# Designs tried in a protein design run: designed miniproteins, single chains, continued (5). Part 4

Each design is a single chain, and the fold is of that chain. pLDDT is the mean over its residues in the fold that is shown.

## One batch from the design tools (miniprotein)

Design m16112
Fold by ESMFold2-Fast:
Structure m16112 (fold): chain A 78 residues (1-78)
Amino acid sequence: AEATREEVDAFIAAQLPKAEEYLKKNMSKEQQEIAKEIIETIIQGVEAKLAGKEEEAKELEKKYKELVEKLDKLLEEE
């Protein structure tokens, strides 16, 4: 079964608010900003894969890894 863009968007729309509520309760403003960028990058990566844009998907994966490392540093250096 192939996931349609509409199905992926519906899944993300259902899950993101719950994740955002959890993050807002347990993270600083700066950590929330980076977490939001990570979520947006995941969404864009899924869109790129659904569109068959392999190079764009790879660039978004790289950006995701850089954002995760940045968030990890903030968690350690506060």
Scores: mean pLDDT 72

Design m16114
Fold by ESMFold2-Fast:
Structure m16114 (fold): chain A 100 residues (1-100)
Amino acid sequence: SLVATVALYGIEATDEAIELVEEVAREEAKRDPRVEGVEVERGEQAENGHLVLRVTFKEEVSEEEARRRALEIGERAVEALRERLPELAEGAIVEVESLE
């Protein structure tokens, strides 16, 4: 299985923010038969307001498709944060860090 690691920068990594990102990412995963699972954790540099989203894809998914979809899931999570917890996500940036 391909695992895409997505970094969400400029997010204050509170329990509330993590829970919302997990909720949105899980909803997005359930809508997509290509996605096997999603995990969210605090990044190593918590003072930078950093969350890490790991999206696991099924074997039949190409690296290009996995990268695009993982980025979309991260962007949806940030959109939800800006809507519901705007104070925690004003400077939010989404990047796909790796595919393995």
Scores: mean pLDDT 80

Design m16115
Fold by ESMFold2-Fast:
Structure m16115 (fold): chain A 75 residues (1-75)
Amino acid sequence: NAMEEAKKLLEEARKLVEEARTYLSNGDYEKAIEKAIEAARLATQAAKLDPSLQEESNRIVEEADRIALEAAKKL
């Protein structure tokens, strides 16, 4: 079921955002960027499978982008 797969992808994306934040706070900037990019990819994939998740996906992508930009400024 594509909708169930979409929910799992969105949950994984949320976990990756939290991991990215943890790496950012610890000074692991390369890993923070890596996890943020992965989170944005999964969130986008989730919205493609279930468009009703588009709003939540957009919020995750924006958050991931902010983390990645902050980490990149430190490299």
Scores: mean pLDDT 90

Design m16116
Fold by ESMFold2-Fast:
Structure m16116 (fold): chain A 90 residues (1-90)
Amino acid sequence: MEKIEELKKRLESLQAELDAITGQMRKLDALYKEKGPLEVLKELGIEVESEEQARQTLRNITIKLTAQALRVIGDMIDVELEIEKLKEEE
């Protein structure tokens, strides 16, 4: 029925959003491993005065991206649970 198909489309949209967040995190991790925290922030257009400030700023960015990913995962779980409930209510 239409409601289950709408929830499946919502799940696909959430998966795409999660893939975008994890893709960004992978790009930042790769650049960090290659060039260190100052170059990562330079690529992001963020000016910092020290390598320690760069590490702290990058850590904060990573924490925010992780929090966004966890929210998307939570939304995906909620949608999957709603789909299963609708299937059981046949």
Scores: mean pLDDT 83

Design m16117
Fold by ESMFold2-Fast:
Structure m16117 (fold): chain A 98 residues (1-98)
Amino acid sequence: MELKEQLEKTIAEVKKLGDEYPEAKPLVDKTIEGIKNFLKKAEKIAEELRQKYSPEEADKLTERVLERAYRAGLEIAQGTLKEVKDLKEKIDAERKAA
């Protein structure tokens, strides 16, 4: 639950920075699309687990799969956020020098 909220907040921050800095927009858009595709694949695996296992086992396996997916997505989103912030600092420095 908390990992999902952190991921959604980080994606929103990355998207906002991408809108403010057009130079970062391709990286931002590609990262967000990649995370969405990755999560869709994880949801499909979770659905297969619900069909093959008992409800109790399926819930445990599904929770584990989704937690790992949200954690991986968060790490990717945080990495992109750092890169976009580094780009922002460079662009702001160049604008001050002009």
Scores: mean pLDDT 81

Design m16118
Fold by ESMFold2-Fast:
Structure m16118 (fold): chain A 62 residues (1-62)
Amino acid sequence: MKLKAIAKEDFEAKSPEELSIKKGDELLIEEIVDDTNVKATSLKTGKSGLVPKKYLTDAEEL
């Protein structure tokens, strides 16, 4: 089962592997990559990439 998370603040990607998100965006968590990052898909844009966990609010299982 994929987790759903909400962006709590804006994050701008600094590399092609990262995903830019805006506050309030809904994301599907594809996998937990490490202690600081998840791989997520934006439900708004359909794009996927790495997002730091600290920018997500509804991520109790991360």
Scores: mean pLDDT 75

Design m16119
Fold by ESMFold2-Fast:
Structure m16119 (fold): chain A 86 residues (1-86)
Amino acid sequence: MVNKEEAEELLKRAEELLRAVEEGDLSKLPEAVRAALDLIGSGDPELQEKGEEFLARLIELAGEEAVVEAIRELVLEDEKKKLEEE
């Protein structure tokens, strides 16, 4: 469960990144996908719903293939970090 300050920061970050992608900056897609996944993984039901909405919007804007590839890259990065952290 995230605290109120962390929740506000996650939402603001996700909104800023989604806006950049909506304005055509697809270079922000991986960061936007990460922000949406962070909302979904927050443990807060309201943030989870917002994260799912943002992820769906990113799929509409960039296409499913691009979003799936961004998720795959993030999973690979997270697994690499997990192996490096003991």
Scores: mean pLDDT 77

Design m16120
Fold by ESMFold2-Fast:
Structure m16120 (fold): chain A 99 residues (1-99)
Amino acid sequence: EEEKAKLLEKGIEYSRKGDLAFQEGNYEEAVKYYEKAADYFLEAGNKRLAAISYTNLGIAYLKLGDYEKAIEAFERAVELDPSNEYARKGLEEAKKKLE
């Protein structure tokens, strides 16, 4: 549907902005963009793209040292897409940081 296509387009736009912020080491900005991307993908009903966004959000939180928020983000990613290997590995890594 045209409405869902526009939501996917916005999700992709914010994902790209998040990736650029992450590459620049601006992890706080990357978090904000990945959150927006996830929201748009969820509204569009695309669980796989939302899971990728939450995985990227978790990785950004790991870079910030916010391990509890990283766990939450990776758990949401695994819930949305249990086949996402990066989300599963990120969750394991984040949990080890809180041992």
Scores: mean pLDDT 90

Design m16121
Fold by ESMFold2-Fast:
Structure m16121 (fold): chain A 62 residues (1-62)
Amino acid sequence: SMEEIEKILEEVEREATRLVLEGRYDEAIAFLEEKLKEYEDNPEFVEKLKRGIESLRKIKAE
């Protein structure tokens, strides 16, 4: 269901944020890329994860 997908997305965002707060940017990017691969058939999930990955790559490049 959409409600279940929303909960999964919230959990993914929470875990990625935790890794970022620990300074583990490469692990956060790898985690999001693995989730992108796992949920590639969901367009909303794909769009949000791609934005997250690109944002983290930009932060790491600074």
Scores: mean pLDDT 81

Design m16122
Fold by ESMFold2-Fast:
Structure m16122 (fold): chain A 67 residues (1-67)
Amino acid sequence: DLDEVIERGLREDEEKLAEELKKMGASEEQIEKAKELLRQMYDAALAGDEKKQQELKKEIEELKKKV
């Protein structure tokens, strides 16, 4: 079940990222933005867009630096 595997992976990554940012003192807006970027990264992965995936990963990294 590909959809279930993808949904589980995204959910686990979202939870992990949110907890990490929360511990760093991120705002709710920053956490929601990071989750949105992560979802876009998963969409890019499903589309086979490796360059977009790399770009979104960098955006998440930059967002973490702003915390």
Scores: mean pLDDT 80

Design m16123
Fold by ESMFold2-Fast:
Structure m16123 (fold): chain A 82 residues (1-82)
Amino acid sequence: VEEELKKLLEEGNKETLKEREKLKNANEEEKKELEELRKKKLELYEEMLKELDEFLKENPNASREEILKKLVELYKKFKEKL
């Protein structure tokens, strides 16, 4: 579970670095597309945090492993929507 989360975070970090490199060399249209993608990612991240908060409210005694499983689930869902 923890290894799955690390893998997802590493993949996300690599994608973010590639996006930053593209932004430096992007024309105005490409910058707008990247800005829209960033806004969409931010909105999906906000939804992910809300679902995590609801999970924690319903499961106040949730173990670290249960929280990590929920995070992995939410991150996979986040990637599917992108």
Scores: mean pLDDT 74

Design m16124
Fold by ESMFold2-Fast:
Structure m16124 (fold): chain A 65 residues (1-65)
Amino acid sequence: MEVTRQVGAQIRMIAVANELGASLRREGDALVLHLPPTDPERRAAGVEAMRELAKEMGLPLRVVE
């Protein structure tokens, strides 16, 4: 459990979601990323970054399109 890392991850998650035009929500104990249709390259990079950040938060991530 890493409190300082979790705060940084939250800020970065907000930035990544905003850049993708995506919606990030908490549903139960999971983070759910709702992705709009976008460029495949930007989407792939953003999803990968978000998965890494969710792992740092210790929360499961589900990606929904």
Scores: mean pLDDT 73

Design m16125
Fold by ESMFold2-Fast:
Parts: sequence; C-alpha cells; structure tokens
Structure m16125 (fold): chain A 73 residues (1-73)
Amino acid sequence: MEREIREAMLRIQAAVAYLQGDAEALNRVAERAIEEGLYEVAIEAAERAIEIGDEETQKRAKEIKERAEKLLE
C-alpha cells in the first residue's frame, strides 16, 4: 500500500504541474519518482515535460526519461 500511495501522489503532482504548464515541476516529479523506484511514473512525467517545456527543460526531461528507462529494464 505504501508504494501505491506514493505512486498516486506523484501522479497527482504531475497532473497538477501539467495543467499549470510547469515543465520544471514535471522534471522534479520525474526525479522524485526515480528516487522512489517508480520508473514508469518518472517516464510519464518526463514525457509531459518534453511536451510542454522549453528547449533546456526538454533536454533535461530527455535525460531523466533515458535514465528511468534504463532502470526499468
């Protein structure tokens, strides 16, 4: 249950950041998800950051996504 609660909270945080257009907050959620071993959540948040972020934010989001994908393997 602890993992499921953390996953739900991070997904809610990502949804709020996306609705507010805050790509940097999405990258922070993705990094937090990696720290918690929630690699699929990290990939989802990073993909949203790539969608709405500026060039620098997209570059960072791509690095986070690649790291999460390797850890999911």
Scores: mean pLDDT 85

Design m16126
Fold by ESMFold2-Fast:
Structure m16126 (fold): chain A 92 residues (1-92)
Amino acid sequence: ATETKTSAPVTLTVEDGETVRVTISQPGATLSDATITYTNLETGETQVLGTASNVPSLSVEFKLPAGTYQFTVTATVPAGAPAPTISAEVLK
């Protein structure tokens, strides 16, 4: 059996011209039908950043307009497995 699980959210403040790195992983397994979403907390707009399947982890680098953003990942996991993990950082 499988379950859909969502990561704990990560909040990040981005300044103009900064690059963001988002990394997702599935502990002890591969990501399946993983979807990364981000929400601009000032506007309430939600966008899909990317998707991943059949990989243990994925890192994506991209630029966002200045703002405060919340990132989550949702994935299909085996029953009883932990939720996927997400981290986000500004590259300096």
Scores: mean pLDDT 82

Design m16127
Fold by ESMFold2-Fast:
Parts: structure tokens; sequence; C-alpha cells
Structure m16127 (fold): chain A 62 residues (1-62)
């Protein structure tokens, strides 16, 4: 389902954030968002994925 695909993408993006950042505050923030994605609506999952993608892009540019 689309929800399952978005959850898989969120997990993969969180793994990338963990690889790129050692900042505990950043990791805690996105860990919370990942938990929200598991319980949230399809719309919530899309927003969380977009936020994670932007963070990955920001971290790669740094």
Amino acid sequence: SEKTELLQKAVELFEEIRRLSADPETLERFQRKLREAFTGSLEDQKKIVEEMEKEVERLRAA
C-alpha cells in the first residue's frame, strides 16, 4: 500500500540522517517524526517524508 511504501521511505531516510549527523537533537527530532509516521495519516506520512528529504539534502550540502 502507499502507506507501507511511505513508511519504508521514512525508515530509509532516517537511516541516512543517522549516517550524516551525530547531533543528538537532530536524531531525537527525526526519531519522533518517524514514530508519528507509523501512527499518522497518509497526509502526515507525506509531510514527514518531505521534511526528512529536506534534512538529508541540507546535511549533504554541509
Scores: mean pLDDT 86

Design m16128
Fold by ESMFold2-Fast:
Structure m16128 (fold): chain A 70 residues (1-70)
Amino acid sequence: AATARSLLDAAVKLLNEGKYEEAISVARQALALFEELGDEEGVRRAYKILADAYEKMGKTEEAKKWREKA
């Protein structure tokens, strides 16, 4: 949980810095760990970060996919 959360926090910082591809990579790592832990709230947070990152990149279809999972 702590490690997955630290990755999610890193993804948020990267997103705020405009490093969208890096934010996506780190958020996917956080997602995998939250899924292993059964942390449903963490999984939803990771989906929202992924959706926001794709939206900011103009990848609206991919953003919608992640938003619908959240």
Scores: mean pLDDT 84

Design m16129
Fold by ESMFold2-Fast:
Structure m16129 (fold): chain A 70 residues (1-70)
Amino acid sequence: DPVVEYIQKAIEALKNKDYETALENLRKALELDPSNTFIKQLIEDLENFKEEDIPAIISDLEHYLKLYGA
């Protein structure tokens, strides 16, 4: 599942504080699933970056993988 692969790469990038790579991978995931409002919202949250929000963004992405990437 290419969407799951891009989300995994985004999580790794966020954990490494590589926010540009995280955004790139989330945008790639959105290209494959343009109607995915969850990914669209996370892109907006990252574009309006607050350091305190990063753990929540990682948690949301990991939860998405548990539901759809198993």
Scores: mean pLDDT 80

Design m16130
Fold by ESMFold2-Fast:
Structure m16130 (fold): chain A 55 residues (1-55)
Amino acid sequence: GEAKTKEARELAAKAAEALRAGDAVTAGQLGNQGVKLGMEGGDEEAAELADRAGG
């Protein structure tokens, strides 16, 4: 649903921030959760952004 899509995009943004800060572990965790929520919400773009940000 829309709430999951919004959360997925927020997780993708946080994952990208963690990756830029050099925290690959946090980026991976946030990215993986974002992919899951993006897929559940039906937002493939949000899932792709989270996957790319998480590594």
Scores: mean pLDDT 78

Design m16131
Fold by ESMFold2-Fast:
Structure m16131 (fold): chain A 130 residues (1-130)
Amino acid sequence: MKVYTYTLTFTFKSGEVETIRIVLEVEGDRVRMRIRNENTGAEFEVEVENAPENHRERLRVAMEAFEQKLVEEGLLSEEELQEARELLLRRFGDDPVVRAALLFLALERGLSMEELIARIESIDVEGKVE
């Protein structure tokens, strides 16, 4: 089993700091992704079967599964998801880890993606493999 851990530190213009941890546990073609806000303890999990062997593609598929689960659970509409995807692509490029963390924070804070991004001063990302 391979474990990939991404730690994202969000510094807000208010001076508040929040840490989001994303963990991918890889076992064969199965991937379990957990997203946790270390400051609040809020957590979300998604599982993917028949995942690609390439790590970048696994991240993309896990992120897409996370987005789809948010829509299925009624936490986000298809229209809101599409708008968030377009905004995030323009601001942060095709980074699935940053996109997942920002979607999770927006939902936790009850903010639109535009409102959340406007409040962020910086995002620091650290990744490791075990």
Scores: mean pLDDT 83

Design m16132
Fold by ESMFold2-Fast:
Structure m16132 (fold): chain A 95 residues (1-95)
Amino acid sequence: SEAAELAEETARILERQARNLEEALKEGDRLMAEVTVAMALMALGITVRYSEDEELRELAREAARRIAEAAEREDYEGAVRILREAARRFRELAE
C-alpha cells in the first residue's frame, strides 16, 4: 500500500539521519547535527502532510515533537535514540 511504502521510506530516512547525527556528535560538528535534525523533521512533516493513515500521521507528529524537544535541549544523544525508535515503529507499520 502507499501508506506502507511511505512508512518504509520514512524509516529509511530516519535511520540514515540517526547515523549522520552519531557521526556529527563524534566529530563535534554542530552544524551537521542541526542539519540532520532538520532533515528528519522535514521527512516527518512530509509524512504528516501526504499520509491518509491516521496512525502513521500521529506517529510522525509525536516523533517530530520529541526530536524537536531533544534538539532544543541540545540532547543530541537523546535525538539519536528517538530517531532509531521512530524508524523501528515506522517499519512495523510498513508490515
Scores: mean pLDDT 88

Design m16133
Fold by ESMFold2-Fast:
Structure m16133 (fold): chain A 65 residues (1-65)
Amino acid sequence: EVAEKAVERVDAELPDELAALVHMAYGIAKANNLDPVEALRRLADSFPPEVAETIRKAIEEALKE
């Protein structure tokens, strides 16, 4: 649920190609029974700071709910 909410927030804030990478990481994590939140955090570390902050902020906001 938390990671799913973070992905929904990212869809609104990132270009389609970057949002697709986030969806791919989330899908792979779920398919392999991994922690999807950690998968998204690791993906964020691979992006420029501005994009990374958008992903991390989406995760943190989802965690507060």
Scores: mean pLDDT 76

Design m16134
Fold by ESMFold2-Fast:
Structure m16134 (fold): chain A 91 residues (1-91)
Amino acid sequence: SMEEEEKKRREKIKALREKMLAGEISFEDFEVKMLALHMNISEEFAKRYLEIMRKLMRAGRLGQVNELSDLIAKNLEEAKKKIEELEKELG
Protein backbone atom coordinates (compact mmCIF):
# COMPACT_ATOMS: atom_id res chain seq x y z
CA SER A 1 0.00 0.00 0.00
CA MET A 2 1.00 3.68 -0.31
CA GLU A 3 1.08 3.92 3.50
CA GLU A 4 3.62 1.04 3.76
CA GLU A 5 5.79 2.59 0.98
CA GLU A 6 5.72 5.99 2.75
CA LYS A 7 6.65 4.32 6.08
CA LYS A 8 9.63 2.53 4.45
CA ARG A 9 10.74 5.84 2.84
CA ARG A 10 10.59 7.62 6.23
CA GLU A 11 12.60 4.79 7.86
CA LYS A 12 15.31 5.07 5.14
CA ILE A 13 15.48 8.87 5.57
CA LYS A 14 15.75 8.48 9.37
CA ALA A 15 18.57 5.92 8.98
CA LEU A 16 20.49 8.29 6.64
CA ARG A 17 20.12 11.20 9.10
CA GLU A 18 21.33 8.99 11.99
CA LYS A 19 24.39 7.87 9.95
CA MET A 20 25.24 11.50 9.10
CA LEU A 21 24.88 12.63 12.74
CA ALA A 22 27.05 9.66 13.89
CA GLY A 23 29.78 10.74 11.41
CA GLU A 24 29.48 7.49 9.37
CA ILE A 25 28.82 9.51 6.18
CA SER A 26 29.74 13.10 5.20
CA PHE A 27 27.13 15.84 4.69
CA GLU A 28 27.97 15.75 0.95
CA ASP A 29 27.34 11.96 0.84
CA PHE A 30 24.09 12.55 2.76
CA GLU A 31 22.96 15.13 0.13
CA VAL A 32 23.72 12.64 -2.69
CA LYS A 33 21.93 9.74 -0.95
CA MET A 34 18.88 11.87 -0.07
CA LEU A 35 18.54 13.19 -3.65
CA ALA A 36 18.95 9.66 -5.10
CA LEU A 37 16.26 8.30 -2.74
CA HIS A 38 13.86 11.24 -3.31
CA MET A 39 14.19 11.27 -7.14
CA ASN A 40 14.60 7.47 -7.55
CA ILE A 41 17.92 7.90 -9.41
CA SER A 42 21.42 6.38 -8.92
CA GLU A 43 23.82 7.93 -6.37
CA GLU A 44 26.37 8.38 -9.21
CA PHE A 45 23.86 10.42 -11.27
CA ALA A 46 22.76 12.43 -8.18
CA LYS A 47 26.42 13.34 -7.51
CA ARG A 48 26.95 14.43 -11.16
CA TYR A 49 23.76 16.55 -11.03
CA LEU A 50 24.81 18.30 -7.78
CA GLU A 51 28.35 19.00 -9.13
CA ILE A 52 26.94 20.59 -12.33
CA MET A 53 24.40 22.63 -10.31
CA ARG A 54 27.20 24.01 -8.10
CA LYS A 55 29.32 24.92 -11.19
CA LEU A 56 26.36 26.70 -12.85
CA MET A 57 25.58 28.63 -9.63
CA ARG A 58 29.23 29.73 -9.25
CA ALA A 59 29.22 30.91 -12.90
CA GLY A 60 26.01 32.94 -12.31
CA ARG A 61 24.11 30.84 -14.90
CA LEU A 62 20.89 30.87 -12.82
CA GLY A 63 18.60 30.39 -15.85
CA GLN A 64 20.35 27.05 -16.57
CA VAL A 65 20.17 26.09 -12.85
CA ASN A 66 16.37 26.61 -12.99
CA GLU A 67 16.06 24.78 -16.36
CA LEU A 68 18.05 21.73 -15.15
CA SER A 69 16.16 21.61 -11.81
CA ASP A 70 12.85 21.61 -13.74
CA LEU A 71 14.09 18.98 -16.26
CA ILE A 72 15.22 16.45 -13.63
CA ALA A 73 11.72 16.53 -12.06
CA LYS A 74 9.81 16.37 -15.39
CA ASN A 75 12.02 14.46 -17.87
CA LEU A 76 14.90 12.42 -16.46
CA GLU A 77 16.23 11.27 -19.90
CA GLU A 78 16.41 14.88 -21.20
CA ALA A 79 18.08 15.94 -17.90
CA LYS A 80 20.73 13.18 -18.38
CA LYS A 81 21.52 14.46 -21.91
CA LYS A 82 21.72 18.08 -20.69
CA ILE A 83 24.09 17.09 -17.84
CA GLU A 84 26.37 15.23 -20.33
CA GLU A 85 26.47 18.37 -22.55
CA LEU A 86 27.22 20.64 -19.56
CA GLU A 87 29.94 18.26 -18.27
CA LYS A 88 31.71 18.55 -21.67
CA GLU A 89 31.31 22.38 -21.69
CA LEU A 90 32.35 22.98 -18.03
CA GLY A 91 34.90 20.15 -17.55
Scores: mean pLDDT 83

Design m16135
Fold by ESMFold2-Fast:
Structure m16135 (fold): chain A 55 residues (1-55)
Amino acid sequence: STVEEVTEILIFKAKELGWSMEEIKEEIKRLVELGVLSEEEAKEILKRIKKELEK
């Protein structure tokens, strides 16, 4: 699913490329503005990433 794919990519960018939570939030916002994600999908992705990065 788009939610799973975007979540995996952003977790990769956080862990391997050192992306901050603010950079992740800005990218999610951009994807909503481009119509790739709905607001509900964006909220779910952000929730999943926060849980993963709390480890």
Scores: mean pLDDT 83

Design m16136
Fold by ESMFold2-Fast:
Structure m16136 (fold): chain A 64 residues (1-64)
Amino acid sequence: SEIEKLAEEAKEAASKLPIGSEETIKDAEEFKELILSSDEETKKKLIELFRKAVERVKAMAEKA
């Protein structure tokens, strides 16, 4: 699913962070569970926030 793919991308990027990688991986899993438990309209909004968060983590990993 799209949500599963975003979570895997977030965890992969987080694993490359020099500090806070484990905490960021945990946060990604918790956010995925939040999205999966939400109603359809909330889910759409949370997915957009998750996409933005994943891109931010990727940018941080690239600078590390």
Scores: mean pLDDT 80

Design m16137
Fold by ESMFold2-Fast:
Structure m16137 (fold): chain A 66 residues (1-66)
Amino acid sequence: MASAEQKALGAELVKQAAEVKTLEELLELAERVAEELIRQAGGKEEVRKKAKEEMEKVRELIEALK
């Protein structure tokens, strides 16, 4: 299961997400989450690569919606 720190991060993200008003703000929040998760995972290369790939997909979807 997720650690207590990861749960606390999740709760903070839900609070921040409630303030999101645009897709751009949502993307910014997602980037911050990815960076924090990579940091908490000890910066493993596999985790960094997966996070980068997921963020690229999100960016492409937002770009396609514009």
Scores: mean pLDDT 67

Design m16138
Fold by ESMFold2-Fast:
Structure m16138 (fold): chain A 72 residues (1-72)
Amino acid sequence: MPDEEEIEEAIGQIAAGVVRAIGFTDNEEIHATRLEDGSIEVDDGETAWRFSLDENGNVVETPIDRSSVKYR
């Protein structure tokens, strides 16, 4: 099992790429955060998108929810 920081970095890169590829945002300031339920939240500083992870740890390309939320 990779370390928590290594997982978050890898997931962040994948999720940011997905958000850009599907045209949700043109902002370069994209952050990704792993949530308590194992999903990932991606934001551009204004809007956040929530993605699920499959059982292999891959980001599901279709967002679960769209919101503007505070995260860490």
Scores: mean pLDDT 60

Design m16139
Fold by ESMFold2-Fast:
Structure m16139 (fold): chain A 96 residues (1-96)
Amino acid sequence: MIKRKPISEEEYKAWEEKLRANIEKEFDRLVKELGLTPEQVEKLREILEAVDTDPKKAAELINELIKSKSPEDFALALFAGVYELARAVEEVLRKA
């Protein structure tokens, strides 16, 4: 059903680029809709980097946001969750 190409790097890169562009657009829209400050955006970027490089640290940072019980911190935790799901979808598409 799915054709595997021995050398399909260019095709995979095109799909990854489109998916990443969609993720960035979604972040921009959500940041605008929630009215996040530049400082909150920087904090979110830090958490997202941790999701990619150190999942344990990311989980700790997300838990701290949830514990604060502020609407703003909860929004940051939701963004991190959406990013994790987008990353999982990206990996599935790459394997398909």
Scores: mean pLDDT 65

Design m16140
Fold by ESMFold2-Fast:
Structure m16140 (fold): chain A 84 residues (1-84)
Amino acid sequence: NSDISRFSYLSDSQRQTFIQISQGNQSIIDAIPGIERLIHDGRLTFDEAVSIVRDVMSRYNNGQISPDDVRRTIVVEAIRRSRR
């Protein structure tokens, strides 16, 4: 609870898109703030972030990623694409 840290870098519709892709998966929802920062800094586009989340969800739904690794995988992929 820090009054200064309540920045949302995504529009309501963009945030809702991530929530819908998550299908209620809390690990994905918990990764959104990290993705928001990368988008705000111009290091990642919204479309790239959506692609990353969809790819990780696809791998999770196919049993290739454990539930415990979903959030970490999203963060790692987002950072990897942002750094190049």
Scores: mean pLDDT 72

Design m16141
Fold by ESMFold2-Fast:
Structure m16141 (fold): chain A 62 residues (1-62)
Amino acid sequence: DAHLREGLRLFRQGRFAEAAERFERALADDPTNRAAWGLLALALGQLGRVEEARRYEALYRA
């Protein structure tokens, strides 16, 4: 998934808002991608969007 790969690159650069957008696009393409849920939770946590991060973390852990 190009969105997942691009999101990972942005995340490594500390560009968390852009990384979150790419992970959201990856989930739109494949909602079963657990890695994207976990990475989105991490990116949202870095942005202080704690409630959204908790929801995606719960989905990742299920």
Scores: mean pLDDT 81

Design m16142
Fold by ESMFold2-Fast:
Structure m16142 (fold): chain A 61 residues (1-61)
Amino acid sequence: SAAAERTAAIRRIVSEAVYSGKLSEEEAAEVVAELMAEHPDASTEELAARMRELIERRVAA
């Protein structure tokens, strides 16, 4: 389903950020929760783009 594909894509981005040391698992979970709360109906592509933007914003801050 589209929801399962969306969840898988988000998990992959989160895992990559955690593995590369950009975010802790707790920080990654916060970013996911924030994104899903703000954009529950967004497409997989849009969620992936916003997810990467939020990760970079948190790393830069």
Scores: mean pLDDT 73

Design m16143
Fold by ESMFold2-Fast:
Structure m16143 (fold): chain A 70 residues (1-70)
Amino acid sequence: MEKIEKARELLESLADENGYVTIDQAALVVATVAGVPREKAREALKSKDKDGNGKVTIDEALEVVEEFLK
């Protein structure tokens, strides 16, 4: 619970005016919170970026955090 809350706070601080975070920024947060390599977090986040624009929503990044915490 606290890990997901901390990830949300970090992602919200990094998000642009439209609520998007870059894959590299989200990968750093996911890797730090879930305790996984940044490269692995980055690949999982790329799978959520279906438009290929290099950005994900806060909710998409949190979904990746939850998957790594299982």
Scores: mean pLDDT 80

Design m16144
Fold by ESMFold2-Fast:
Order: C-alpha cells, then structure tokens, then sequence
Structure m16144 (fold): chain A 63 residues (1-63)
C-alpha cells in the first residue's frame, strides 16, 4: 500500500516535470514513459499508458 502510494506520487512528479519542461509533446511523453518504467511493478501498464498519453495531450494543448 505505502509503496504503491509513493509510486503514484513519483508518477505525478514525473508528469509535472515533463509538462513544466520546454520539451515537445512527443519528447515529454517519451521522457515520462522512460521515467515510469521502474514503476511497472507497482503501476499497471494501463495506468502508465494513461499518464504518458495525458502528458502528450496536455503538452500539445499548451503548445
């Protein structure tokens, strides 16, 4: 429970860092996916895919 909660907090931090960066939407999505790989044991593939896709969409909207 605690480990999964920390993984979700880390995932939120990764997404926020990607969104706050000067990276392109594709670069931000790739950065987020790479940083989330170590969390696959705690987060489902669907959760990781959703976070990466949301980063890409948000970054495209802000561009």
Amino acid sequence: AAARERALQEAVGIAKKALDSDMTPEEAAEYARKQLEPLRDLLSDAEIDAIVENVRIQKEDDA
Scores: mean pLDDT 79

Design m16145
Fold by ESMFold2-Fast:
Structure m16145 (fold): chain A 59 residues (1-59)
Amino acid sequence: SEAEELLEKGKEAFKAGDYKAALAYAQQAFSLIPSDSKDLELLKETLELMFKAQEKLKA
């Protein structure tokens, strides 16, 4: 899905040290996950990436 592709791009940006881009991709991925989604793994990974990127941006 598009949300999964954005999550992958966000993880790649995080790995490269681009935490601002990683956060932006994670936020975009989160916005595309349907409210009724049963894909708890995708939701969890997206929220974890958002949290990690925010942590790095304040450090």
Scores: mean pLDDT 81

Design m16146
Fold by ESMFold2-Fast:
Structure m16146 (fold): chain A 62 residues (1-62)
Amino acid sequence: MSDEEIGKKILEEAQKLGVRLALQGKVEEAERIGKEVKRAVDEGNLEEARKILEQARELIAE
């Protein structure tokens, strides 16, 4: 899978996690996560984007 395809997958996961956070009433966290992930992907920093997704998963898992 190319870096472009990996970036698309990361953005898809961020969108899913953002929807789940918003449904839990964590709208501000959802907006922050979406913004940060998009920025990291746009910069080609896929490692940073994955770290942000892990933080979002932790917020949902609580």
Scores: mean pLDDT 79

Design m16147
Fold by ESMFold2-Fast:
Structure m16147 (fold): chain A 92 residues (1-92)
Amino acid sequence: SEEEKKAKEAARKSYEALKAAVEGMEQSPESARDLVYSAATKTAEILKEVPSLKRQYEKAKEVAELARTGTPEEALEAAKELAKELKELYEK
């Protein structure tokens, strides 16, 4: 459906943003918090406009907060899990 197409496109764009941050973090762990925070915030902005992806929107906000308050490792793991979920959504 048109709604499914919009959700898949939002999931793909969000996955691409998070994937870039995850790859950047693996290359430069010291920059990880800022990269993950920026990507998670961007992901939340994309997903907030798609009602069917409200759960992923909430997860993106959680990843952004974890990037601010958690360890770099926790932020990376959360970003990887969200990216995996978003990839599965757009590959359907």
Scores: mean pLDDT 82

Design m16148
Fold by ESMFold2-Fast:
Structure m16148 (fold): chain A 76 residues (1-76)
Amino acid sequence: MEEIREILERTLKLAKELMDKAQNDKDLILWAIGTQLRAIGLLFDLETATPEQLPKIKEEAEKLYKDVQKKLASLE
């Protein structure tokens, strides 16, 4: 459970960084906002999750983290 929380918290931090780099890029800003909302939703799901739900939440968190890393890398 802590691993999933850490992934989601890191995802929020990276999405915030993405917003800071966006500088009037509406598409990038909206994507970063959407990513933050999804991460927050997964954090809420994590708080009420049963053991059986944890693997699915972990997969979704890992995917979201990978997506935000890839998006940040694309700004190079």
Scores: mean pLDDT 82

